# Designs tried in a protein design run: designed miniproteins, single chains, continued (5). Part 30

Each design is a single chain, and the fold is of that chain. pLDDT is the mean over its residues in the fold that is shown.

## One batch from the design tools (miniprotein)

Design m17018
Fold by ESMFold2-Fast:
Structure m17018 (fold): chain A 76 residues (1-76)
Amino acid sequence: PEEVIDRAVAELERMGEEAKKVSPEFKQAGIALELAGRKLRVDPEAARAAVKTALIHNPELGEKAQRLLDEAEAAR
């Protein structure tokens, strides 16, 4: 359902903003997560590419984001 996609977008944006606020070291991962959230509804391939970027900069945040993308894809 669209509700799962909406929750995934909101959680990706929340994680991105939180990462940028907690530590400068997390800034690039945070930016990538925010991009993934913005793209998830309109360009899922761009969202997945952004999550791969987040995985490079912060594997733990990237893994959480990857799970959110998988949940959103399963809801389509």
Scores: mean pLDDT 79

Design m17019
Fold by ESMFold2-Fast:
Structure m17019 (fold): chain A 73 residues (1-73)
Amino acid sequence: SPSVREETIRLFREIAVRTEVYVALRMAERKGLDEETRRRIRELAERAEERLKAGDLDGAIELAQEMARLVEA
């Protein structure tokens, strides 16, 4: 049914966002980014988790992308 399909898609999107957040946190540590940047990335990770708990997948994706930009800068 559409509801089962929508829930399945939502679950896969949540897993993808969690993976992206995890990768960004690990890359920040691996690259030895400065304390200020690492702190900002951790704060973004906490906000992304809050968005996921609220069911705001798009908001969580935006924060994960911001984390990736900070890691790549």
Scores: mean pLDDT 85

Design m17020
Fold by ESMFold2-Fast:
Structure m17020 (fold): chain A 84 residues (1-84)
Amino acid sequence: IAAYADEEGMTPEVAAAVEAALAAIERLLGVALNTAEAVEAAVLALPEAVRRAVLTGDTSGLSPEGAEAARALRAALEAGSAAR
């Protein structure tokens, strides 16, 4: 992520939001996200309810870890969109 931020000129806000999202996914899935491949696999393995919550903002019925992951991912997407 730091290397990606350096290469793309990502703002500190976007980088922080992405780091928070990865940490939340690690807690939800119980995996370490040390490679780009691990990050991609973990995002694809997210429960459908969590992915829906990212798109809608509705975390109703999610576990605390699922709700945290959905909110963190949504914040990262919003920060990335605002930086463009």
Scores: mean pLDDT 69

Design m17021
Fold by ESMFold2-Fast:
Structure m17021 (fold): chain A 80 residues (1-80)
Amino acid sequence: MSPRIQQIIDQIKASLRALKDDMLARKVPFEEAKETLQRVKNHLIKHFTEKYKLSDEEAKKLQEEVDKIVEEIIKEYEKA
């Protein structure tokens, strides 16, 4: 993976994990938390794709990796 794409993934992961910790501390209901995580995921992917003018291949790789991160975070939230 390119260093640039890895840095973007790491930044998005950090942002999503911080959001999850905040929502968990505030005891946000699971369904609301899931919807919020999906919305923020979509906004972050779009933001970084447009900001860095990512190629279709780079954007696809970013989407795939971030989707995996969000699935893991949602599972963690459900179990908490």
Scores: mean pLDDT 86

Design m17022
Fold by ESMFold2-Fast:
Structure m17022 (fold): chain A 89 residues (1-89)
Amino acid sequence: MEKIRKLVEAIRNNDLDAVRSLTAELINGGMSPKDIVIGVLRELGLPVPDKALPLSELLVHLATSLVERGLASVETANTFVEAILENTK
């Protein structure tokens, strides 16, 4: 819970280094990539799509929602997507 909140704050502040480090900490701590994406969506108050969707579609939904709603820059959204994919087991 606490780390998801910090990650969302980093995303809202366009803090690329914090987005990368907090995402890596969550995955290395054993949280699934899907649970991280869903947790971020919930903390932002964004619609959560069907949990059965592939990770790639959840990431596209989150990245699009962040940019189109003005919650984060394109660079920040892409940094989060890359951090999830690079740290996925």
Scores: mean pLDDT 81

Design m17023
Fold by ESMFold2-Fast:
Structure m17023 (fold): chain A 103 residues (1-103)
Amino acid sequence: LREEVVKKMDEALKHLREARENSKDEKTKKLLEEAMAYVALALVYFDEGNLDKALESLDEAIEYAKKAKEEAEKNGDKETVKQVEKAIDYLKEAKRLIEEIKR
């Protein structure tokens, strides 16, 4: 289960990185960088066994990813939107698995 959480967060980071590289909009890139930073923070807290802070960091990552998606949609950047949607799905799966570990 713990290995699955890390795998989901790593998959999310890959898709956020792809979205950042594909985007030509500086605002979208900055929002994606913030989402990636919060995923990295969630990984650190998860490794430390601080599940509550890991979940809080994942919620922040999802919020920034959603903002990046909205900005990409405004710019007609369908590829960036697609990559960000995949990242959000992986982050939600990671969050669900961490909540399962806490039970």
Scores: mean pLDDT 89

Design m17024
Fold by ESMFold2-Fast:
Structure m17024 (fold): chain A 104 residues (1-104)
Amino acid sequence: ELEKIEEEIEKLIKELEKLREETKDEEVQKLLENAIKVIERGKEERDEVDVGVLYLVAGVLSLLSKVYKKKGDEEMAELLEKAAELLLRAAELLEKMRKLEEEK
């Protein structure tokens, strides 16, 4: 179970890195870079990572998605919404991984 969660987190990191490379917005690139670092730290340390940061970044990306959609940039809007979904999933997995470590 723990190993499978770690593999899913690695997959999410790769998907987020790809979205970071595809984005045209430098501020979004920075947000994704910082979020990826939080996820990587959570995976390695399995403790003390504030997953609230991932929820906040996901919220910001969802709002930006709506802004890009209004501007007619549907591709960027879809990228941002997908990134937000991946961040929420990563936060969920990190919380689950931390809970499993507490059982030991």
Scores: mean pLDDT 79

Design m17025
Fold by ESMFold2-Fast:
Structure m17025 (fold): chain A 67 residues (1-67)
Amino acid sequence: DEDLKKYDVDKDGVVGKAGKALELAKKLNLTVPEDEKAVAALLDKDGDGVITEKEIEEFLKENGIEL
């Protein structure tokens, strides 16, 4: 998927972390977009096209969830 590739710059599985964050957010009954791309945009606070584990943790914590 073209939109997901911009969040997997190093092809190290970063886009997979966005998918995990979406799955986790749905299980926690959070109000989030259904698209992985939209979730990735929420996680990418720097706008650099890279999603890290830390950004996922910060997103969850900002929504009142701590890992």
Scores: mean pLDDT 57

Design m17026
Fold by ESMFold2-Fast:
Structure m17026 (fold): chain A 73 residues (1-73)
Amino acid sequence: AERAEKERVVAIVLGAELVRFEERLARGEHVDELLANLSNATPAGLAAREEALATYRAHPEELAAAREAIAAA
């Protein structure tokens, strides 16, 4: 239960960053520079991002909830 809750919190936080990234893409900003800045361009930061994205892929309801919360705000 505790691990699932922790994963949910991590997924929500990263979903919010992903939504912000998509908003910045819609503004015509360069995707490569946005990815480098958003993801922490260290090997450890990139690995953490991929792990978090895998969590969202496994739990699409949490990504949807994060997008819904951002849209409602």
Scores: mean pLDDT 54

Design m17027
Fold by ESMFold2-Fast:
Structure m17027 (fold): chain A 113 residues (1-113)
Amino acid sequence: SRLQELLELARRYVEELYKKVLEIAKKYDPSKIPKIEELGEKIFEQLEKAEASTDPQEIIRHLNKVRELLSELMKIFKEIAEKNNIPEEVVQEVEALAGRAQLAINLALYLLE
């Protein structure tokens, strides 16, 4: 279904985003790794619950939680980027991945409304 394709797309972009943020933290601010890993665990738990559910209201609830947690992940990333003067190209790559993940989630939510 279109919903399943969008959930699969959201997962792929979230996985790419998480890996990229973690790699950047390892290079520039390793002290942030535990918090990033904690957020990652919570994000993937909520995605798994959305993917496993057949109830539209449950899927909406879990996807909204993913959106909140992704916003928290991006706040941590932006703090690392600002403090370490990370190259604009790298920042744009991470923001593009976050935008693609958010778009896939928003399209999935639109189908459930």
Scores: mean pLDDT 90

Design m17028
Fold by ESMFold2-Fast:
Structure m17028 (fold): chain A 98 residues (1-98)
Amino acid sequence: SDALLAKAAALLAETEAAAKEAIRAATELGNVGSDELRKQAEEAIAAVKEALATARAAYDRAKADPSSARDDLNTVGGAKAFAEHVLRELKAQLEALK
């Protein structure tokens, strides 16, 4: 139980870090000055914020009910993977604009 909670906390911290970087990259993309890129940035920010909220809710469930901790850990891990994927895509787009 404690080991799964510690792992979930670590994955949540990594998800928060990836989400912060993804939001920063999306904001930079939106500032390039096209309507298409602004819409793309807004959609990316919304998706990353939703994933982060899902990860936080899963971590809170794991703390309250250790019997769901494995499923909650998987949910946090999935949110981390999603935030990291969005970050990679945004970085690739920003690089292509140079």
Scores: mean pLDDT 88

Design m17029
Fold by ESMFold2-Fast:
Structure m17029 (fold): chain A 85 residues (1-85)
Amino acid sequence: SAERAQLEILAIRVAERALEKLGYKVLNITSPVERGGELVLEALVEKDGKRHWATFTFRVEGGRVSLVSIEIEGKRIEVGEVLEL
């Protein structure tokens, strides 16, 4: 649906901004996949000449997307940020 596509675009934008703030160069971002009310996306990133996969988990409730966690370089960062369309 159009609403789903908008939520996916929002999740991608949040992921890109978070990675940029953490000093990573984004090489690729996968399309978000839904798993039990959550959106999960993966990004291939580069920092200090090394490539890493980052995993983002978002919670979707109604028209809202909230970033739950970022997992990168074996570190899990939990983030309570709520975004609305």
Scores: mean pLDDT 81

Design m17030
Fold by ESMFold2-Fast:
Structure m17030 (fold): chain A 90 residues (1-90)
Amino acid sequence: MEKKKELIEKAKRIQKVAEEALKNSTDPRLQELAKKAVELAKKMIENADDLEKAESYWTQVQQALDAMVSAAKAAGQEDIAKKLEEARNL
């Protein structure tokens, strides 16, 4: 069950990066997107036995991460943007 393990590991990594962004950013837009990414990562873990649902949540996580990267860059938070880009490319 390699895909299930990979999705869970990706979700855990995303949750950690999003929680760090939420902690370290005072930008309201980035905080909103980070909360969404955490929720979507939890949904991936909950639905890991349903690969089709888990893949759908992963796509939504990637979209949220792309939006977070844009928000972090707009806020001048380049270090946060870099970490989010690394997580996006998992």
Scores: mean pLDDT 80

Design m17031
Fold by ESMFold2-Fast:
Structure m17031 (fold): chain A 81 residues (1-81)
Amino acid sequence: ALSAQEREALTLLRVTLGEVRRHLAAGDEETARQDVAALAAHMRAQGFDPALVAAVEAASRQPAEEAARTLEALIRGIEAR
């Protein structure tokens, strides 16, 4: 079973992925990138799993479409635990 922090991470990743996809559909890649960067900063500040934080930070440095794919992969990885 997932921990409370893993369930919160899933919620945050899903919400952020939805925002990234919405901004990309509107042609706003800069705001989409900022959404991922904001998630990474929030997760770091709240003491989430360091490996997960590092992965979201790496995604924040990618083009927004690549970042969306990385967030999808992270969601699948947590769901498979």
Scores: mean pLDDT 88

Design m17032
Fold by ESMFold2-Fast:
Structure m17032 (fold): chain A 67 residues (1-67)
Amino acid sequence: SMSKIKQQAKKIADDSVKVLEGEGVQVTPEAYQAGFDAAYQALSVDKLSLDDAGERSLQAIRQTVQK
């Protein structure tokens, strides 16, 4: 269901934040939203694996904080 995919995307985004904060990256709410949206897109639209969704989430957060 949609709610299950959203929960999975949230878990992926939360895990991505922990990785990046461990690297000294300050994740803004805007960057978090980008990571969540990327994970959700990967899972719901692109039908990618959890690992690929995680990679997309990390990339989206990195791009957003770099401007």
Scores: mean pLDDT 85

Design m17033
Fold by ESMFold2-Fast:
Structure m17033 (fold): chain A 67 residues (1-67)
Amino acid sequence: SIMELGRQIKEKIEELVEKLLEGEISAEEAKKQAIDFINSLDLPEVVKKVAIKEAEEEIKKAEELKK
């Protein structure tokens, strides 16, 4: 379901944010991994766009907190 896929996306974003804050990956790498993951899912284009925007905002927020 879309709700279950939304949960998976949120967990992936949280994992990437943690790695970014620990210095394991760059913000650019985190965004690429998030976008690739979301695009790999069988979701409508509109839902993918919303999820990608949310992922980018969360990663940007983490990058700002790190700086």
Scores: mean pLDDT 82

Design m17034
Fold by ESMFold2-Fast:
Structure m17034 (fold): chain A 74 residues (1-74)
Amino acid sequence: SELEKLEKEIEELIEKLKEAVKNGDEKTMQEYIKKLGELVKKIYEIDEKRGEEVEKRVKAALGEAFRLKAEREA
């Protein structure tokens, strides 16, 4: 389904975001964050409850990525 495809793209993009954080690639991180937001919006258009769940997942992943970045810069 379209929903499953979008959720798969989000998970793949989260993994790519973590790699960009590890590599210090700020530009790529910003591009992936923007793309994640676009994918979350598309899921909301299909299923509001699933959009809420996926948004929480993305926010958690972003929080983890930024915490890891901060620890490395400390």
Scores: mean pLDDT 83

Design m17035
Fold by ESMFold2-Fast:
Structure m17035 (fold): chain A 68 residues (1-68)
Amino acid sequence: DSLEQAGRTVIRLARELGDTRAQRYARLSLDYVRQGNLDLALRYLSLAGRHLIDTLRQRGLMDDVRRR
């Protein structure tokens, strides 16, 4: 449930940014959720999220609050 929603959110964000790799990882995560393979689902969702964060940072779109 929550993993499927997270995967769909990552797909939408990756689509808006043109991040095809993050979109592919998120789609794989959803496929594994439907198969009941939560270990692989979490792994691919993590990969998609990390790639999305890197893309957002490179574009300066993340609100980087540098707190000490």
Scores: mean pLDDT 77

Design m17036
Fold by ESMFold2-Fast:
Structure m17036 (fold): chain A 93 residues (1-93)
Amino acid sequence: EKEELIEKGEENLEKGQQLLQEFGSQNQPDASLLYEAIDKYKEAGLNYAKAGERDKAQEVIDILRSLLDAPGLPEEAKERIEKAIKEVEELLK
């Protein structure tokens, strides 16, 4: 249902933001937190897209695209982000 998908999208977006903030706040960043954050952003984008919340899904895509510009981003993270963007975009009209 639309309302449940929006709620799940918001929950996953919040978790992704929290994980990314923790990653960015570390003196020695743990890449696993970055990968988990990317996965949570992907889930948020998919939930918003399925709910028909195009603007919110686009906001998630914009966050993921911004992460691709981050200095020192591992190749695995880039691949995960690009795949996440593609999957969310495939659900948008």
Scores: mean pLDDT 84

Design m17037
Fold by ESMFold2-Fast:
Structure m17037 (fold): chain A 105 residues (1-105)
Amino acid sequence: SPAELRLTIIQFRIAAASSEVFVSERLSPEERRASLANAVDLIQAVIDDLEELVANGEISREEAQALLDKIQAVLDQLARAGADDPEIAARVQQNQARVDALLAS
């Protein structure tokens, strides 16, 4: 189904975002910022898709919770890795607010 395809894409993007944060620790400051920005872009796309799946009733509460737990782990990594970058920190906070709203649903 379209929902199953979207769930598969969400899982791949979460894994890719985590990989970007991991790689960022080995990079120069400029390359680190680019890698962290890519990770935030991936997590933002995941949250966009998850919000739509939840709104349309296309995902169970249990499946949504499991994905939100994985997203939270990556956001925690991004908050630590990007703490010294105000733009990355602001984007992490914006996406954290969206995750908190989904968890409250």
Scores: mean pLDDT 88

Design m17038
Fold by ESMFold2-Fast:
Structure m17038 (fold): chain A 82 residues (1-82)
Amino acid sequence: SDEEFKKELLEVLRKQQEVAKVYESGDKEAFLKALEELLKLAQEVIDKFEPVKDELSEESQEMLERLKKDTELLKEYLAKLK
């Protein structure tokens, strides 16, 4: 549902805030792990809602497309930290 998508998107946004706090700690290993957890969570949301995107509101479809783009950028960023 549209409401369920928005709730799960909020969890992704909360995880992004956690990643920012870990970055401020200066612990590079913890930061990498937090980014990997964020990637996993974002991908789970994409995988769940992409098959049913036509059932989402136009606003939520746009948010899902943005999440997909942001997730691809995160994958690229993580690959550079190898």
Scores: mean pLDDT 85

Design m17039
Fold by ESMFold2-Fast:
Structure m17039 (fold): chain A 80 residues (1-80)
Amino acid sequence: AETEQLRRAAEHLDRAIKALEDGNVEEAIKHLQEARDATTNPGVRRAAQLAIDYAKEGDVELAKSIARLTARELRRQAAA
């Protein structure tokens, strides 16, 4: 169950990264919110919220960096 939550959260983070790269900040925030809500893991929820906050402030590069690092770590944990 937790492994499936982490995989789902990573999928939402990937969609958020794609939206940020396409310049669609509103769509990215929606996907970051979906990533946060996909899991009860407090670290993932905080990382997603931090990315939302930076995206809302216009710091797209920092939002992308947080989302990318988080998605990579979640995939590593889900594969273990």
Scores: mean pLDDT 85

Design m17040
Fold by ESMFold2-Fast:
Structure m17040 (fold): chain A 85 residues (1-85)
Amino acid sequence: SARDERANSIAQQLRQLASTVKDPNLKQMLIEMADIVLSNDPRDRLSFGVFDSRFLAQLNKEKDPAIKQQAMTLLIEAAKVVLRL
C-alpha cells in the first residue's frame, strides 16, 4: 500500500541518518524509530508519545543543526505513519 511504501521510505531515511550521526544514543534511537514505523502495531500509538519525549530530549543534545533539522522532519513524518494520519 502507499502507506507501507511511505513507512519503508521513512525507515530507510532514518537508518541513513543514523549512519551519519556520531552520538551512539541518538544513532540507536533513530534505528528504534525506524523499527517502530515498520511495526504497524496500533499499540505503538500510545507508546509513541513516550518515545517522542525521549527522542526530543536526546536530539536537544545534538550540536549539528543539519542533523537536528533532518531528525525533526523524520520524527514528524514517522508520527504521521504511526498515528495513521
Scores: mean pLDDT 84

Design m17041
Fold by ESMFold2-Fast:
Structure m17041 (fold): chain A 83 residues (1-83)
Amino acid sequence: MEEEVEEAERRVEELIERAREAIRAGDAEAARLYAQALAVEGGVLSAIAKQPNVSPELSERLLEIARRALEAANEAERAAEEL
């Protein structure tokens, strides 16, 4: 599960970077697609974190990553509306 958490952090960071790049490029369609990907990733990570067989420490890390993903998704979607 340690490697999966690190991969999840990298995926979320990459999606945030790609969303920001799409916004800078004025690509509303790409920004919305990355927002959707971030929302899906955040939802999946949040669901995994809430499972009873996950340690409290691991759950907190996964919820932090999920929170970042969902926040970035909302920001990217709002920015895309103004593009």
Scores: mean pLDDT 84

Design m17042
Fold by ESMFold2-Fast:
Structure m17042 (fold): chain A 74 residues (1-74)
Amino acid sequence: SLEERMRETVLEATRLVTEAIEKGAISDEDLARFQEVLRALYDAWRAGDVPAAEAKLQELERLIDEIRKRLNEA
């Protein structure tokens, strides 16, 4: 389900962002982008806008991949 995928993705994103902050592997711009995408995702979900929520979830998944690459370089 979208709800289950959101829950799992948000948990993974939060875990990776926390690690990236601790290791100094995330910029202020990337952190702000993460926070904006997360806000937009929850706003879409609360509004019942499934297509918008799916689009933001995909954007969050891309951010996870970017952070994961930086963590592997740190």
Scores: mean pLDDT 83

Design m17043
Fold by ESMFold2-Fast:
Structure m17043 (fold): chain A 69 residues (1-69)
Amino acid sequence: LPEEVRELARRLGATDEQAEKAYESNEAAIDAVRAGATPLQAAIIAGSLLKDLPREVRLAVTRLILEKL
């Protein structure tokens, strides 16, 4: 749900660039699952891509991705 990820990030004070990174991390998680990763492994990959984002944004987006996988 790309719009949901972007909207969540923006609601938590993320910039447009940070919201776009959140969307990209969600796509990376989906691609990882398609390649055979578990949902938890995919969420860890997504979380690492978000390491430069504010902690609250990173945690919320990672939780959302884990719930949707």
Scores: mean pLDDT 76

Design m17044
Fold by ESMFold2-Fast:
Structure m17044 (fold): chain A 63 residues (1-63)
Amino acid sequence: MKKSPFTVSAYSGKELTPENAVLLKDKNSDKPLSKEAEEFGYTVNKEDYEKLKDKLPDSPEDK
């Protein structure tokens, strides 16, 4: 597993821990917090993942 350079969720800015971190690689329309998010993908916590999972099926760019 490749570790994320982020310490906070790219979606909400909430703290990331090993227990609640989820790496999203779909790069949906929610803004990444840094250039590293573009390279490594979105890292979010489980609460943010529950909000985003509807956008993860197969169409990450849903506008």
Scores: mean pLDDT 54

Design m17045
Fold by ESMFold2-Fast:
Structure m17045 (fold): chain A 74 residues (1-74)
Amino acid sequence: MEGAEKVKEIAELLKRIDELARQLSAKGHSELARQLKQAAQDKVTEALRKGDLDGAIESLKAAVEQLEAELEAA
């Protein structure tokens, strides 16, 4: 079912955010990494309360982009 595929995508995006946050933390930006990861988790939790799987995916993709940009700047 399409909902199961979207839940899987959310899980993979959260895993990617965790990986990027660990890399950013390893470069000495542990507080920033923690804040960005927490903000992404909060947005997903809010979207899931509303049943908005597409909004959750969009928010997570934006968080991945931000973490990748911070890693390039670090």
Scores: mean pLDDT 82

Design m17046
Fold by ESMFold2-Fast:
Structure m17046 (fold): chain A 98 residues (1-98)
Amino acid sequence: SKETERLLMLVELYVIVLGAELLVAERILRNQKDVEKAARTVREMRERARIIAERMRELAAQVVALDPSLQARMDALIARADAILARIDAILAEIEAR
């Protein structure tokens, strides 16, 4: 259905946005030598990423409710989002350990 396609597209777009946040966090890890500034920026990114991931899970549940055949695809997208959040957490820990 058009509604299922719209929601699926939004879930996929949210994963792209999370991927972009991760790339910026990795750039901060490499290039920002001011530990306090780097940590503050990555904490703000982590909070945004958490909100995006929560919204993504809500939309993924709606997709599965409309089309249960998409369960495995939604699970894979959620797993990718969780991996991105875990990597942002690891980046923050590495910055704070400097």
Scores: mean pLDDT 88

Design m17047
Fold by ESMFold2-Fast:
Structure m17047 (fold): chain A 80 residues (1-80)
Amino acid sequence: MSPLEKAIELLEKAKEAIEKGDIEKAKEYGERAISEITDPSLKLAVEFELQQAIKAAEEGDIELAVKHIEAAIRKVEESM
């Protein structure tokens, strides 16, 4: 599995954690996904989306949080 494929897998797990209300697990999976990304521009873009997702989840907006994680996944997919 490539590092970017692993990043996508970890972001999908972060999404599942958000949907289950486990914000702490979502942060862990998100941080691990970011660590798989070596391109600085992509890393920053994914970090911003994950920060927005966690903020939305902490504010109780699970739908918005999921949309931000899906945006992060798309950014990784578009870079492959």
Scores: mean pLDDT 88

Design m17048
Fold by ESMFold2-Fast:
Structure m17048 (fold): chain A 74 residues (1-74)
Amino acid sequence: AAAEEAFRRRRVRRITDLINELKEKYGIEAAKEFINELTKISKRLQELRKQGASLEEIDAVFDAELEKLKEKYD
């Protein structure tokens, strides 16, 4: 539905910005590693949604996982 698509678009924008930032600061290999980790996160979010998690809950989990990934590069 429209609400779910809006949440997805917001997440995609954040992901795109982070990939570009990592690529610029740490090079293409860091960006590739980040994308691989995002694939794992995406699978977890899909499973949570199947289990009945709300869009807000999924968004909160995504934000927490992104922050953990950012710390890996600090």
Scores: mean pLDDT 77

Design m17049
Fold by ESMFold2-Fast:
Structure m17049 (fold): chain A 101 residues (1-101)
Amino acid sequence: SVAASLAALAAARPLDEEDIKELLKIVDLLLELAEDEKVKKKLEEIKEEILTNPETPLPVVLEKIGAVALEILKEAEKRGDEEAVNKKLEEATTELARRVE
């Protein structure tokens, strides 16, 4: 399956310098969108892991980022900003998604 092929490709390929740059851009965008200090702390922990453990497979990093992005969308829904936040997240993740293909 495509999902299995992407997981195998990402698991076989460690994070390169450009992957790290794109992931940090996404994390920085999520930090700007996050209103909850607990969510910001989780993002800072993910950023630290990306910088200190570059051998972490890309799917594992993406799963962690995705979980925090869902938390941000849930908080945005409560204040009526979900559509605007989701659009920004989709724009930010498009380039990284293309690289993983």
Scores: mean pLDDT 70

Design m17050
Fold by ESMFold2-Fast:
Structure m17050 (fold): chain A 70 residues (1-70)
Amino acid sequence: MEEIEREVEESLRRMQISVAKLASDEKQLEYVRSLVEEGKIETARREVEVVSEVNPELAEKMREIIEEYE
């Protein structure tokens, strides 16, 4: 059972690392850029607000993308 619990913990760590990679600056910027290109400016601005609470630098870059396409 301890061996199975260890494998589960390792799997959770890998998932958390994968999620962190998916939440990388480049991936988040591409997502906001795609929203703006589709005309979903309000959704893109909402993403900036959420991101600004945890990563203000990334939020500023996202805001610049929105301003470019406005």
Scores: mean pLDDT 70

Design m17051
Fold by ESMFold2-Fast:
Structure m17051 (fold): chain A 81 residues (1-81)
Amino acid sequence: SMAEIERAKDELVVGVATNDEEKIVRAATFLLENDREALREALREIKERFGDAGIEHVVKTLEKAGLLEEAEEVRRIGEEL
């Protein structure tokens, strides 16, 4: 639903801000599976607020969780921003 997408976008931003690895993994995975455009929007907000370090934080958190393909997709989207 739109409400679940908007909540996941917010949870990804909050997860980066608070270093909440579980929030980052859950939100990023949900957005990758359900709405990649919403993921791009959330990553753009993260880049605006936290710089490239914010994108790298999401990538490294996914890598640490063993989600290597998902991490590479986030990195690729981040490079396009």
Scores: mean pLDDT 91

